# Designed miniproteins, single chains, continued (4), part 55

Each design is a single chain, and the fold is of that chain. pLDDT is the mean over its residues in the fold that is shown.

## One batch from the design tools (miniprotein)

Design m13900
Fold by ESMFold2-Fast:
Structure m13900 (fold): chain A 110 residues (1-110)
Amino acid sequence: SFLEEILKLLDKALEIYKDAIKNVKTPEELKKAADELLKKIQEMVELAKKHLSKEAVDEIVEVLHEFEDKAYEIIEKWLEGKISEEEAIKKLDELTEETKKKIKEIIEKS
């Protein structure tokens, strides 16, 4: 289903960030991971445009931009040594589940 496809893209976005936390050693490598995430967000937006009204698409775009901003903040805090790798991964998992719930609610109401 469309919902299953968009949720799978969110799981792929989460995987990109988890891999970044385990493997990124430089700000340049973090930038590359962020660019890969942006591609997944663009794929989710294009998928939403094919199945939903403009109003629902705009709501999903807002949710995905919030996800991107919060995920970047988590990784930035980890890179600055403010949180542990384990805490960063936990926060990304929680953020992804909250984002999935919001997207599901938008799609179910549309």
Scores: mean pLDDT 81

Design m13901
Fold by ESMFold2-Fast:
Structure m13901 (fold): chain A 109 residues (1-109)
Amino acid sequence: MERVEALNERLGGDLAIDLEKGMLLIVLAVMKIQGHSVELADKLAERIVNDDLTLEDVREAAKGAPEELKRALVEAASGYLLGLALKNGDEEMAKEVEEFRKKMLEELK
């Protein structure tokens, strides 16, 4: 949560977003290697490249992910989306992403 905000502040936003995108793509690649949600992983990779990823896309991917990867997926996706919202000055979206991350992590074990 605070990590992406600190990186965005330090790196001028764009580089912090690209780093979180890279992390999210790595998590999706691990899911594909393990045979989990391959079709959704491909769809999400395309959405990430196009800066078109939604919280609903993240929720759907998490539903198909193994428990150990769910947390990593939620963290990486939330970091990317928060960085994008902050870059765009979208305070409402930034708050929505933070609330989404908190709720999803609270539901995970």
Scores: mean pLDDT 73

Design m13902
Fold by ESMFold2-Fast:
Structure m13902 (fold): chain A 74 residues (1-74)
Amino acid sequence: MSPEVEAHLAHYKRLLDHEASIAPSVEEFERGARNLLAALREELERQGVPEAEIDAVLAEVERHARALLARLRA
């Protein structure tokens, strides 16, 4: 993937880490994560990133969010 797309991936993973650290509940984290994923898709679409690459990036961010969610539930 391009350096620009890699930078967005890294940035949104950091935003998810921050949300996990401050969220008062699992439900609030899930809401924040959904909003971040929607914002990332919109940004990548605006930049003209191919749909297959957008799907791959979102899948990676979703995997990261699921790992954080599992830790919050532990």
Scores: mean pLDDT 84

Design m13903
Fold by ESMFold2-Fast:
Structure m13903 (fold): chain A 72 residues (1-72)
Amino acid sequence: AEKAKEKQIAEDVAKATEAMKKARQELTDEQLIAAAEKVKEQVEEALKKGDLGTAAKAWIKAIEEEFKKAKE
């Protein structure tokens, strides 16, 4: 159903926002820039297609990877 897709996208965007907020507290500006650069093309391509869910998931993954590096 169409509503299910919209609900999933909203949830993915909310999770990406929460992950980004946490990353800003735990990561340095340099690490945040590195994460942004790494997924810039994937996010831009997904946004061009209107696929906010894919863009959100790409951001979450990049933030989690940089956060893992910061812990190590």
Scores: mean pLDDT 71

Design m13904
Fold by ESMFold2-Fast:
Structure m13904 (fold): chain A 86 residues (1-86)
Amino acid sequence: SMEKKRFEEIKKNVPAALERIRELERAGDGDALLQALVNFRKLVEWAVENFNWEPDPEAQEAVERGRKYEPEVEKRLEEKRKEAEK
């Protein structure tokens, strides 16, 4: 099924996504880090909900950080949207 293929791709991509998050933390790119954490959360939560998958502790921490920072990312996206409406 396409959903199973997506789940396999998510599991394969999780290590690279965690490496990206770590790189962004060390680079001090706060905006890119917040977006990466939110995107990571969405990616992993879909797999957890649909396949009852239990990710590694490091991935779980990144999901929790993404959940915590999602309001900040949404606020910044709303600011950009209002600027585009001019």
Scores: mean pLDDT 78

Design m13905
Fold by ESMFold2-Fast:
Order: structure tokens, then C-alpha cells, then sequence
Structure m13905 (fold): chain A 83 residues (1-83)
């Protein structure tokens, strides 16, 4: 199952990159390179897990999009919080 594992990892990385690039364009100057790196990491992990669980590429992409957005929203909330 070596090929399937590596293919899933490569696909997850590709999905996560595309998802994060889309989100960065949407949010523009509200996000940092650090925010995008963290979002890409978690999106990659989420997509990879979904693909290994037998989910479709479309489903993995949906999960990655949700994970990336939730991650960025959490980081933005923490950074923009004014007490």
C-alpha cells in the first residue's frame, strides 16, 4: 500500500495548498504568512486523514477548506482580540 499512502499524501498537500491560497486571496492583508503556514499544516493533515479513510478527493477538499478556515478564524480572533 506504499503507492496509495504516498499518493494520498501528495494529493492532500496539493489540496491544502490550493485551499490556503484561495483563503489568503479572500482574506488579503488580514492574514500573515504564519497564519497561512499553520492553516496549510492542519488542512494537509485533515485532507490526508480523509483520503486514508477512503473519502473522495471532493470530500477531502471540503474537510480541508473547513479546517483551514476554522484555523485562520481562530488565529485572527486571538490576534485581533482587544481586552
Amino acid sequence: DRERFLEALEKASEIAREVVEELEKELKDKVTKGDMAVAEFFATAAAFGALLAGESEEKAREIAKKTARETVERLLKEREEKE
Scores: mean pLDDT 81

Design m13906
Fold by ESMFold2-Fast:
Structure m13906 (fold): chain A 74 residues (1-74)
Amino acid sequence: MESEVLDVKEEGDKALVTVKAVPGWRPGDRVVIEGNGVKLRGTVVSVEGDTAVIEINKAAAPLVKKGDKVRLEE
C-alpha cells in the first residue's frame, strides 16, 4: 500500500512529514519516501484519522516534496 506526502515541517533535530494514512500502519513502522529520484527512510510516529506523521532526519527535509510516494519498507 502507498501513501503520498501532504506536508513537511522541521522540528528541532528532525523533520515531520504528514502523509495520507494507510490502513494497517502503526507507530514504529518503517517507511520509504520516494520522489525526485531519491529514497528516504522514515518511521511512523503517529496515525490520526486520515493522516499519519513520519519522522525523518532534518537534513533530508529539503528532499521531500508534496505528492512524493510513501510506502512500508519491504
Scores: mean pLDDT 79

Design m13907
Fold by ESMFold2-Fast:
Structure m13907 (fold): chain A 96 residues (1-96)
Amino acid sequence: SVEELEKKLREVLGDLLSDEEIREVAEFLSQLSRDFLEFLVEQLEEAIKNNPKLRARLLLQLAAVYVKLGKLEEAKKAVDEFRKLFPDARNIKLLT
């Protein structure tokens, strides 16, 4: 459910994203098939490799997709990499 996905997203991204952003991300991801989410992981990993200036935002987008796929350890690693770059970041927007 969207509510269960919100809880998992809050566990991984709750210190970085507002409750409103978490809801919007959960609703967006809930519309996507598993196959499309797995495709998104590959596309985001390629985008991170090829676009260093966008790496920070793409890492958080990748973390959100990993949460939806149930890959919580991979999601946490992506957030940890973001935090090494921006230790004090908060209220990040992924969809805007």
Scores: mean pLDDT 84

Design m13908
Fold by ESMFold2-Fast:
Structure m13908 (fold): chain A 61 residues (1-61)
Amino acid sequence: DEVKELEKQAKQSKETAESARKRAELLRKQGDTELADGAFRAADRMDKIAKDLEKKAKELK
C-alpha cells in the first residue's frame, strides 16, 4: 500500500526532525552554537520532507 508507505516515511522523517531539534537545543545550551545551527537546519529539512510525503499520501487517498 503506497499510501501506508508514504505515511510511514513521513512519520519517520518527523521523528528524525524532532530528535534533531532536541539535540540542537542541547548543543546550544552547551555552547556548541555551530553544531546546534546545523542540527536545526537538518530538522527543518526533515520537517519539509515529512510534509511533502504527507501531502502525497493525502492526494492518493
Scores: mean pLDDT 82

Design m13909
Fold by ESMFold2-Fast:
Structure m13909 (fold): chain A 117 residues (1-117)
Amino acid sequence: SELEEFVEKLEEKLREIADRYGLSPETKAEIDRLFEEIREVLKSDMPLEEKLRRVAGLFARILSLLAEHLTPEEFDEVADELKKILDEMRKKASPEVQRLLDALRQHIDALRAEREA
C-alpha cells in the first residue's frame, strides 16, 4: 500500500541517520521495537484513521529518541533532511497520507523549538 511504502522509506532513512550519528546499540534496538510496532499496526484490521493516528504517534516517539540522543546542531541537520523527504513524499501522497506527513512535520518543528530553547 502507499502508506506501507512511505513507512518503509522513512524507516530506511531514520536507520541511516541513527547509523550516521553513531546512536548506541541500545537506542537503535528501541527504534527497531518502535518500527516493529508500526508494522503490526499496518497489518491490523483497524480503521485507516486509527492506523494513521497510531503510526504518527510511533514515529513521533522515534523522532523524540533522535532529538534526545543528538546535539541541537545535529538535530537541526536531521530535521532539515527529514522535512525535505516529507515534502517530496507529500507531492505524490493521498490526502490520508498527507495528514500523516503533516503531523510528522509539525512534530519535527516542535522538537526543534524545544532543543533550541
Scores: mean pLDDT 84

Design m13910
Fold by ESMFold2-Fast:
Structure m13910 (fold): chain A 97 residues (1-97)
Amino acid sequence: SMRELVERLLEFFRRAADAKTAEELAAIGREAGLPERLIEILVNVFENTASEEEIRELVDFFSELRRYVHGELPEEVLEEIKEKVVKETMELIEKKK
């Protein structure tokens, strides 16, 4: 279920805020039940090694997620999830600088 995937993503980002290594981030992603490919891309983003193709995959993933939840979640909730995901991802990138 895409709704379950959204809940797992939010749980991942809550826990990932304290991750100091790629290995810790990957472990948190697996415990949250994220797909392995998504974990791989997120780890590469965290390490600042993500390819243009991986960034495209991530963008496509969130675009599909948005389409799926459109009409199931209020637009306000969808925008809050999007804003939180962007913020948490940027914070993970900044921690590696």
Scores: mean pLDDT 69

Design m13911
Fold by ESMFold2-Fast:
Structure m13911 (fold): chain A 65 residues (1-65)
Amino acid sequence: SQVQQQRIQRIRQRIDQLQRHIRDLTSGISSAQQAMGVRSITDDQRQQVIDLLRDRLRDLQQRLQ
């Protein structure tokens, strides 16, 4: 249905956004990456955020299936 297709499109857009966000957070493990946007968090805290985003990504992917 049209409504179902629109819902799928929104979920795909959210998946794409989360994938980009995860990629950006994982693009380095140095203090330089922290200084560029995440300087206020530790590597452990950054990893926890990445894990939460991955959990959200899995949830959205399951909704698409």
Scores: mean pLDDT 70

Design m13912
Fold by ESMFold2-Fast:
Structure m13912 (fold): chain A 59 residues (1-59)
Amino acid sequence: MEEEVERELQARRDRLLAAVEASVDALAKLHGVDPAELRERALKAAEHAAETVVEQRLA
């Protein structure tokens, strides 16, 4: 049961990440910025947010 829930969450996360990447590419084209640089900044922000969520869950 737990493995099925984890697989569902993984699939949902993968879908969301794909949508975010598509959004970043679209926004980069719209605003004329480097998509690679924008993507790197977005990933760093997401990683920082994930760390704060983990810290809060452990506390």
Scores: mean pLDDT 69

Design m13913
Fold by ESMFold2-Fast:
Parts: C-alpha cells; structure tokens; sequence
Structure m13913 (fold): chain A 88 residues (1-88)
C-alpha cells in the first residue's frame, strides 16, 4: 500500500521534526505540504483528496492533545488505505 507507507513515513517525520529538532509547527507543516504535493502528483490524486490530506496533517502538527493526534493519525491512514484500494 504505497500511500499508506508514505503517510506512515510522513507522520514519523513530523514527530521527529517536532520532538527531536524542535521546529515550529508552521515550518513542520511547510515541509510536509511540499512532500504531500510531490507525492500527490506521482499518484495522480484528485484535488479534493490532496486538500483533505493537507487539512488533516495541519491539524496533526498543530494539535497539542495526544488523543486528538491519534484520532487524526487514524483518519489519515484510513484515507490512504481507501485511496490505495482505488489505485491498485
């Protein structure tokens, strides 16, 4: 599942940037947005799917609540799984 793997890698990357490097949330999101837009072109994702992914990643990065972050993680992985099923 290429998109699921990509989303898992981006979530780990976001966590590393926030917790190990201590980048500000806006800078973390800027890097994630760049990666998402590049992969979206590679996978041929529709604009609505791309905007939903960006919305969820922004919420993930800016959330201060671990329970809310876990809920967003689940939504991102579910979205990625549904897209992978349509592409495969």
Amino acid sequence: SPLVKFVEQLLKFADSLKNEINLPDEKVFELLETAIRIRAREFGLDPETVEKMLELFRKYVTSTDPEEQEKIREELLKLAEEVDKRLG
Scores: mean pLDDT 85

Design m13914
Fold by ESMFold2-Fast:
Structure m13914 (fold): chain A 94 residues (1-94)
Amino acid sequence: STISYLLSLNGKEEKKKASSLEEVAKDIISTMKENKIKEATVVVALKPSLKDKKNELEKLIEEEAKKNNIKIDLEVKISKSLPDEYDIAVLISP
């Protein structure tokens, strides 16, 4: 029920927890806003057990970006190489 994820921006990595995919999407866009980033490439990697959530998370991130007038080049992928403690890893590249 809790999602553990890693958020990386400008070489800084933060360990985070969310109760929903919507909270993860909001945190990505909030992080961009707080750092005054208007455009970025965002790569999101999901554990294989979350493969069925890929499209849902992609839509949530795109909707949140649109609401906040932020432009993202978004890739959501499945990765077998995530550390065992993380369900999701996010990389924001301005």
Scores: mean pLDDT 89

Design m13915
Fold by ESMFold2-Fast:
Structure m13915 (fold): chain A 85 residues (1-85)
Amino acid sequence: SESELARLLTATSILVVGYTLELEDPEKAERILKLLQEAIDAYNNGDYEKAAEKFRELARLVRETGPQFAPVADAIEEVAKALEK
């Protein structure tokens, strides 16, 4: 449902923000947060294909920041998959 998707997006957004606070790389943190905002903006505009694309890009960047962030990247990929239905 749309409410379940919104809940998933909110939970994932909180998770991403929390992990950027642990990332000792402010330039990468800024890039990740900007991409998260772009993904959320696309979702709010009803552009689910663009939102899914942005969330997939976000997941890739998060994975590249360190192996400890793999669970965050996995959660982001699940949002992208949900948006492609």
Scores: mean pLDDT 82

Design m13916
Fold by ESMFold2-Fast:
Structure m13916 (fold): chain A 88 residues (1-88)
Amino acid sequence: MKATVLGEGVPVGDTIKVTLTVLTPEGAFSPVDVTIPKGTKEVKVTVTTTLTLPGKPPQQYQVDATLIPAEPSAPNPYYRGEGVLTPV
């Protein structure tokens, strides 16, 4: 399954802490934090996150995504990318 991955970044020293939101038409995934070096043009991330739908047990997915800065000049930079979801 393909998903849109959005990241909201907060600078911390020489790194940016990015909170990832994985979006699919089927439902919302639990947010997950990653740390990215400042000045990164793109970065590949692999994270595990959980999809919880009403009335269903939580299901874990591995997300493989490439993140690109969408607003690199912002004080808190935004990232966007596409991810591939694999059930764990």
Scores: mean pLDDT 75

Design m13917
Fold by ESMFold2-Fast:
Structure m13917 (fold): chain A 58 residues (1-58)
Amino acid sequence: SSSDLSEEQKAALEEALRRALLQLPAPDVDAIVAEVMARYPGADRERVRAVVETATTP
């Protein structure tokens, strides 16, 4: 559905996350989520947050 992340959107999100993590001294989940939501305003914020948290959790 339009509220779910497509495979293309997920791949783009993962690339954006990788870049954001390299730019930050420490992973800031809220900042990364905000950046992704700015690029994909139709995306589900909770799903984006879950992906970011999974990517940043050790």
Scores: mean pLDDT 69

Design m13918
Fold by ESMFold2-Fast:
Structure m13918 (fold): chain A 80 residues (1-80)
Amino acid sequence: SEIEEKIASLPEEKKELARLVVDFLRARGASDETILLAVELLAKSSDEEAKEFSREVVEMVLNGASVEEIREFIERKLKE
């Protein structure tokens, strides 16, 4: 899949964070488009930014944020 190909192209240290984020987003019912945006953001981020973003996504899922709220959060981060 395109998601798997993008994860495979990441640096080793980011692959585990990407798997974590993808698993949580899929469990929440996020679209493949939203998941691809999240992986793209991880690819563009520093290691510290990637860890913080991953933590924020996990917290949003655990706190019951909607798929739309999560998508909007990811889109905002990509514009920063």
Scores: mean pLDDT 85

Design m13919
Fold by ESMFold2-Fast:
Structure m13919 (fold): chain A 91 residues (1-91)
Amino acid sequence: SMRKEMAKRLKELGYEYFEKGDYATASAYFSVAGYVERGLPFSPHSRLLLSQLPLEDKIEVVRLMREAGVPRSVLDEVMEATGLTEEQVRL
């Protein structure tokens, strides 16, 4: 399913950052993967991690969540947490 494929990609990105010692970015990706697989709301800590992602990773998270078919309300929450604009995620 698309959700499984997107969750797998999010985990792969998380493991790439984990192997590089960037545990904060890795944790953000694992939190998003957990939401995509399990539908749990983001904690305040997960939102903080999302806000601190590099710009490219903020865009990638939103792109993968959109492809996974998460609800618009959740996409709006993630965009608020990341500070991304609609223009930045149309690329």
Scores: mean pLDDT 83

Design m13920
Fold by ESMFold2-Fast:
Structure m13920 (fold): chain A 87 residues (1-87)
Amino acid sequence: DELAERVLERAKKAALEAEKNPGMKGSLTLPADDAETVVGSHTESGYGIGAAVLRDAARGILLAARVIVKDGEVVKEEVAVVDLSDL
C-alpha cells in the first residue's frame, strides 16, 4: 500500500530526527482534510519516537504509523488502520 509506505516513511524520518535532537518535541492531532498527513515526534529514554497520521476519505480510513529508533536503527514499526466512521 503506497499510502501506508508514505505514512511509515514520515514517521521514520521524525523518529530519526528526534533521536538526533533529544530536546525536540512535537504533538499529533487528527488530520482535518483528505490526504492530509500530520506528523509528531519526541524522545523517550534515549529512543527517538515518530508518528504520522494520514486521512484517506476515499477508503473511509485513517492510517496511523509509529516508528521507534535507537542508535539510528528502526527497532519497532507499526501501522494501524482506523475506520473514519468509528471516530
Scores: mean pLDDT 70

Design m13921
Fold by ESMFold2-Fast:
Structure m13921 (fold): chain A 85 residues (1-85)
Amino acid sequence: LTEEDKKLIKEGKELVSEAQESAEKATEALRQGDQQTAEEHLKKVEEKRKQLEELYKKAKTEKAKEILETYTRAAQGQLRRARGG
């Protein structure tokens, strides 16, 4: 891995963690009937997913792309799960 790709992977890991936290907050808001708060947190999950997609485009090695794709899929799964709850 290049040093640039290592930095992208580190940023991607942080984005996935932030997406998970926002998805959990969205799920909790939906449970309490707070549609507005839920929508704000779901929007944050989508923003993190888009940022992960941009990191994927910047990645130069196949290994970094594989890792970032895994992170993007994880964020997409969190978004889908939160919307379904």
Scores: mean pLDDT 84

Design m13922
Fold by ESMFold2-Fast:
Structure m13922 (fold): chain A 67 residues (1-67)
Amino acid sequence: EAAVAAAREALQKAIVKEVSKLDRIPTPEELAEIARKVAQPIAEAFGVEVKVTIDGGDVRVEIRPAP
């Protein structure tokens, strides 16, 4: 849906912006914390749910419409 697509783009941009403030590559744990921190205001703004998980050392982000 349009809201999910817009939220995904906003989240991706926010994560990139936060990561760029670091002077090093974040660990998966650090990346997940950054994603969770920026996901909260985006979820509120777009009326979506965001779930951040770590799977096999990779950070996974799922965005879906609020129920």
Scores: mean pLDDT 77

Design m13923
Fold by ESMFold2-Fast:
Structure m13923 (fold): chain A 70 residues (1-70)
Amino acid sequence: KTEEVKRRVFESLEAGIATANQLPSEEAKRLWLDRALASAEEVIRAEIEDEEQRKEIIEEVTKMVNEALA
């Protein structure tokens, strides 16, 4: 269950980052990634019951977004 949710979230986020990199402005990229991160967090909070695993996965997706914004 957790591995399936994590894989789905990561694949969705990677696709979101790829789309963001095609956007014409830094503002559009930030808005797109903010929405992608918020969506990922919602899925993780809804489907991951274990608080420790939830925190770990949220930290991982936040890191991915921050690296894309750097």
Scores: mean pLDDT 80

Design m13924
Fold by ESMFold2-Fast:
Structure m13924 (fold): chain A 98 residues (1-98)
Amino acid sequence: NAEELRKKGIEAYNKGDYKTAADYYLQAAREYFKQGNLPKALESYYNAAKAYMKDGNYKEAYTILLGLEGFKPFLRGEAYENFDKDLEEARKKYRESL
């Protein structure tokens, strides 16, 4: 159940378990995408990228945000407002980690 996976991601994120949060968000995103629920799939991918940034996994965060670039017109809320900033931050942090 995509919604249950999304809730588990939020719960893990709130506990500071960012790696577990990212995994649950990616699972939720894939399930929402299979269901044709594009808004919730994109939100879950974005939340996975944010969790990876908090976990220090900048390569994974950057890769997800690059994948979302083609979906910019469909992004909403925080993802819409902060996308370009978050993508640039992930790129910079990934470059600094090399």
Scores: mean pLDDT 89

Design m13925
Fold by ESMFold2-Fast:
Structure m13925 (fold): chain A 76 residues (1-76)
Amino acid sequence: VSREAALAAARREVRRALADHPEAVAAFEAVIAALLAGDEEAAKEAFERLAAILAEDPSLRTVLREALARAAAAVS
């Protein structure tokens, strides 16, 4: 599948899984936007924000990983 389709699936699954955590969703979407734009600096900053959010609540790391696994399965 296209890179765009894979990233769109990842965004849908993450928004659904982290609906109660809008800051985590926003940080993840910022990472995806930076990656699509090819902006390495923006991607690093967005990733650092996401990592900080996940460090405050380690359970969100598991939820995010599971959401990404579902997205990968959906585009396979």
Scores: mean pLDDT 80

Design m13926
Fold by ESMFold2-Fast:
Structure m13926 (fold): chain A 74 residues (1-74)
Amino acid sequence: MKEEMDKYIAEAEKYVDELEKISPEAGRRARAVVLDGRAKAISYYIKGDYEKALEYSKQALDEARRIFEEAKAA
C-alpha cells in the first residue's frame, strides 16, 4: 500500500518536472496539485485510512498527467 502511494506521487512529480521544462505556468499549477494531493495522502495514511491515502495519491497523478497533456496540446 505505502509503496503504491509513494509510486503514484513519484510519477506525479515526474510530470511536474517535465512540465516545468516546457511550460513554467503549467508546471507551477501541477506542482500545487501534486503538493496538495501528497499532503492529503500522507494525512490519511497517518490516520490509517489507506483507501483514501491511495485515492488522493492517484488523483494527484491523474491531475498532473491531465495538465501535462493539455500543455502538450497547446
Scores: mean pLDDT 83

Design m13927
Fold by ESMFold2-Fast:
Structure m13927 (fold): chain A 80 residues (1-80)
Amino acid sequence: MYEEAVRLATRAGRAAGRAVARDPSLEARAAELAERLRAAAEAKDVEALLETVREMAELAREAGDEEAAAEAEEAARRIE
C-alpha cells in the first residue's frame, strides 16, 4: 500500500535526521536524500522510496548511529 510506504519512508527520514545531528558533515547528503524522498513520494514511486530509505540507512550507519540505521533498514524491509 502506497500510504504505508510513505509513512515508513518518513520514519526512516527522521532516523537519518537524528544521525546527521551526530555528524553535521553529512548534512548536505541527508538534504539530497530528503529531496529524493519527497520527489519519489510525489511521483508515487515505491521503488524510488525503497532505494532512498536504504541509502538513509547507510547514511545513519556512516554517522555511527546504529539504532537509526536499524530503524531505516526495518522501514525498507516493510516497504518491500
Scores: mean pLDDT 76

Design m13928
Fold by ESMFold2-Fast:
Structure m13928 (fold): chain A 85 residues (1-85)
Amino acid sequence: MVRNLSLSPSEIAVRYFLESVKYLKQGNYKLAEEYLKLSVRYLSTLPPESQKKSLELMYDYLKQVLPEEDYNRLKKVIDEVLKEL
């Protein structure tokens, strides 16, 4: 029986986002920002409605699991990548 043939852009975006959070918790801010940029780049390939929903879920998750300072830092990275699109 066939499972997912390949990761969808949304699934890849989520995986990079989780790696970003992992590295942020480890204090590796450089890798956290790089994985976050990759996550947002993959989200940018989705239809606008899917991109908006995924971004809202990412912001909600970050707000719940990170201190305000770390949340604000990652939000700035997301906003800067989105400005390039």
Scores: mean pLDDT 75

Design m13929
Fold by ESMFold2-Fast:
Structure m13929 (fold): chain A 68 residues (1-68)
Amino acid sequence: SPIKKVEEEIKKLTEKLNEKTGELNKLLADPSATDEQIVEQGKEVAKISHELTDKQNELDKLKAQQKK
């Protein structure tokens, strides 16, 4: 099912987002972390958030098509 495949992709992206957000929070709590490290990790979090939003929109479209 295309829906199940996208749901699996969303689950993997959600897990990755949680991991990268955790890494960002560790950097923010670390007084030895550089601004560059924080910015780079923030970019990774933003990238995954965008991918997750795109996949959620794809899932919504597939579900709407199935309900008709």
Scores: mean pLDDT 84

Design m13930
Fold by ESMFold2-Fast:
Structure m13930 (fold): chain A 95 residues (1-95)
Amino acid sequence: DLEEILEEMRREFREFVENMKNSPDAPTPEELREAEETLERMEELFREYVEEGRSPEEVAEELRPLLEEYVEQGKTLEAQAIRLMLWGYRQYFNV
């Protein structure tokens, strides 16, 4: 179920954010907003890719450059949003 996977992605992301808030590297309100916008974009892409019939391998190949860029820039929350998207998309096709 697509909606169940998207809800799990949102839950995992919220838990990751809460753990970050309790660390010395707590994100600023602006960084949290950018991360939330990235997750929303990943959810929209998830729906689009499902409608296009893309495979998990195709989605992973398309998103890999963006994930690598976010990691290199130290955008930890945005990188996590992409990792959750890749995990959720694979779950959708393995169920």
Scores: mean pLDDT 85

Design m13931
Fold by ESMFold2-Fast:
Structure m13931 (fold): chain A 70 residues (1-70)
Amino acid sequence: MAVVRLTGESGALAAAVAGDAARAFGGTGVQVDPETRTATAYFPTREAAEAAARLIAEKSPQVRAEVGES
């Protein structure tokens, strides 16, 4: 599966941005680690993950997002 990993100034920020992107592009789940201030959004296709990462870059420039494999 494809993933987008997000790092923010807080786990809550990373989680909110990950959840928004997952709802927009048909994400299958979100996992949050507040201690590392990261969230991982899971997508059925790489194309969906890449579209989600683009949305994050446009709406939430304070969050770092990268596309990868789970």
Scores: mean pLDDT 80

Design m13932
Fold by ESMFold2-Fast:
Structure m13932 (fold): chain A 92 residues (1-92)
Amino acid sequence: SLLLKNIGLILRLIGLLIEFESLGDKELVELVKEAIKLVIELFKKDEELGYKALQRALDVVEQALALAKQGRFDEAAELVKKFIEELKKLLE
């Protein structure tokens, strides 16, 4: 089931969001939430594009979290912002 395969990835993405919230950078948390919203919108539009976007989101969000844990919040924010622009183009 496509839904069962995706649930594990979605739960991991939620876990990463909780870790971002623990770091206290509100701007970065809002950027990650926006990226998650756009991934969900892609998934509603096209399940295959949504799945690929979800896999890409995990990679980007994990990289951004690693940067944020090093205190590199500006670099983490730029990485997520670039991903948001990629997602917006896919929704057009």
Scores: mean pLDDT 83

Design m13933
Fold by ESMFold2-Fast:
Structure m13933 (fold): chain A 74 residues (1-74)
Amino acid sequence: LVADADAAGRGGAGGAARAGGEEGKKSYEWVGQTVLDNGGRVSSEEAGKAAEEAGGKKAGEAAYQWVTRMALLS
């Protein structure tokens, strides 16, 4: 279930380090931001699925929420 946590953590750690350099817990936030920047507009479900595939159900749910918030606040 968390076999690929390293991939999700690495992406988040990279994004967090670039922005603040503290927490890898921003992997879902970084995924959401990257998807929006590269895809223009992307559905929260698609972003959530991508994160879930990489880091498991927990990462998917977090990414879904972050992308939804980003879209609503933009």
Scores: mean pLDDT 50

Design m13934
Fold by ESMFold2-Fast:
Structure m13934 (fold): chain A 88 residues (1-88)
Amino acid sequence: GFEEPSSESKRISPEEAAKELEKLLPDTTEEIQKEIKELIEYLLKTKKSISQKVLDTIIDLVKKLNELIKLVKEKGLPTEEAIKIVEE
């Protein structure tokens, strides 16, 4: 198969990663916002690039966690029911 090694061209700059993570903030709870902000600060402070795959994974996890919390807090669903919905 055609295998490409991890290259710098497939890495997201800390500034670009921070910008994508900041887009998640308006739809998240204070607790998740704190974690995202700490991650953004870490990336910007260390100037550490991450792979697109890692960024996509973080975004997906944050979106799923946010949906779970929204179902519990905004719609008043039991946590067990909210988990089942997010898993689908």
Scores: mean pLDDT 72

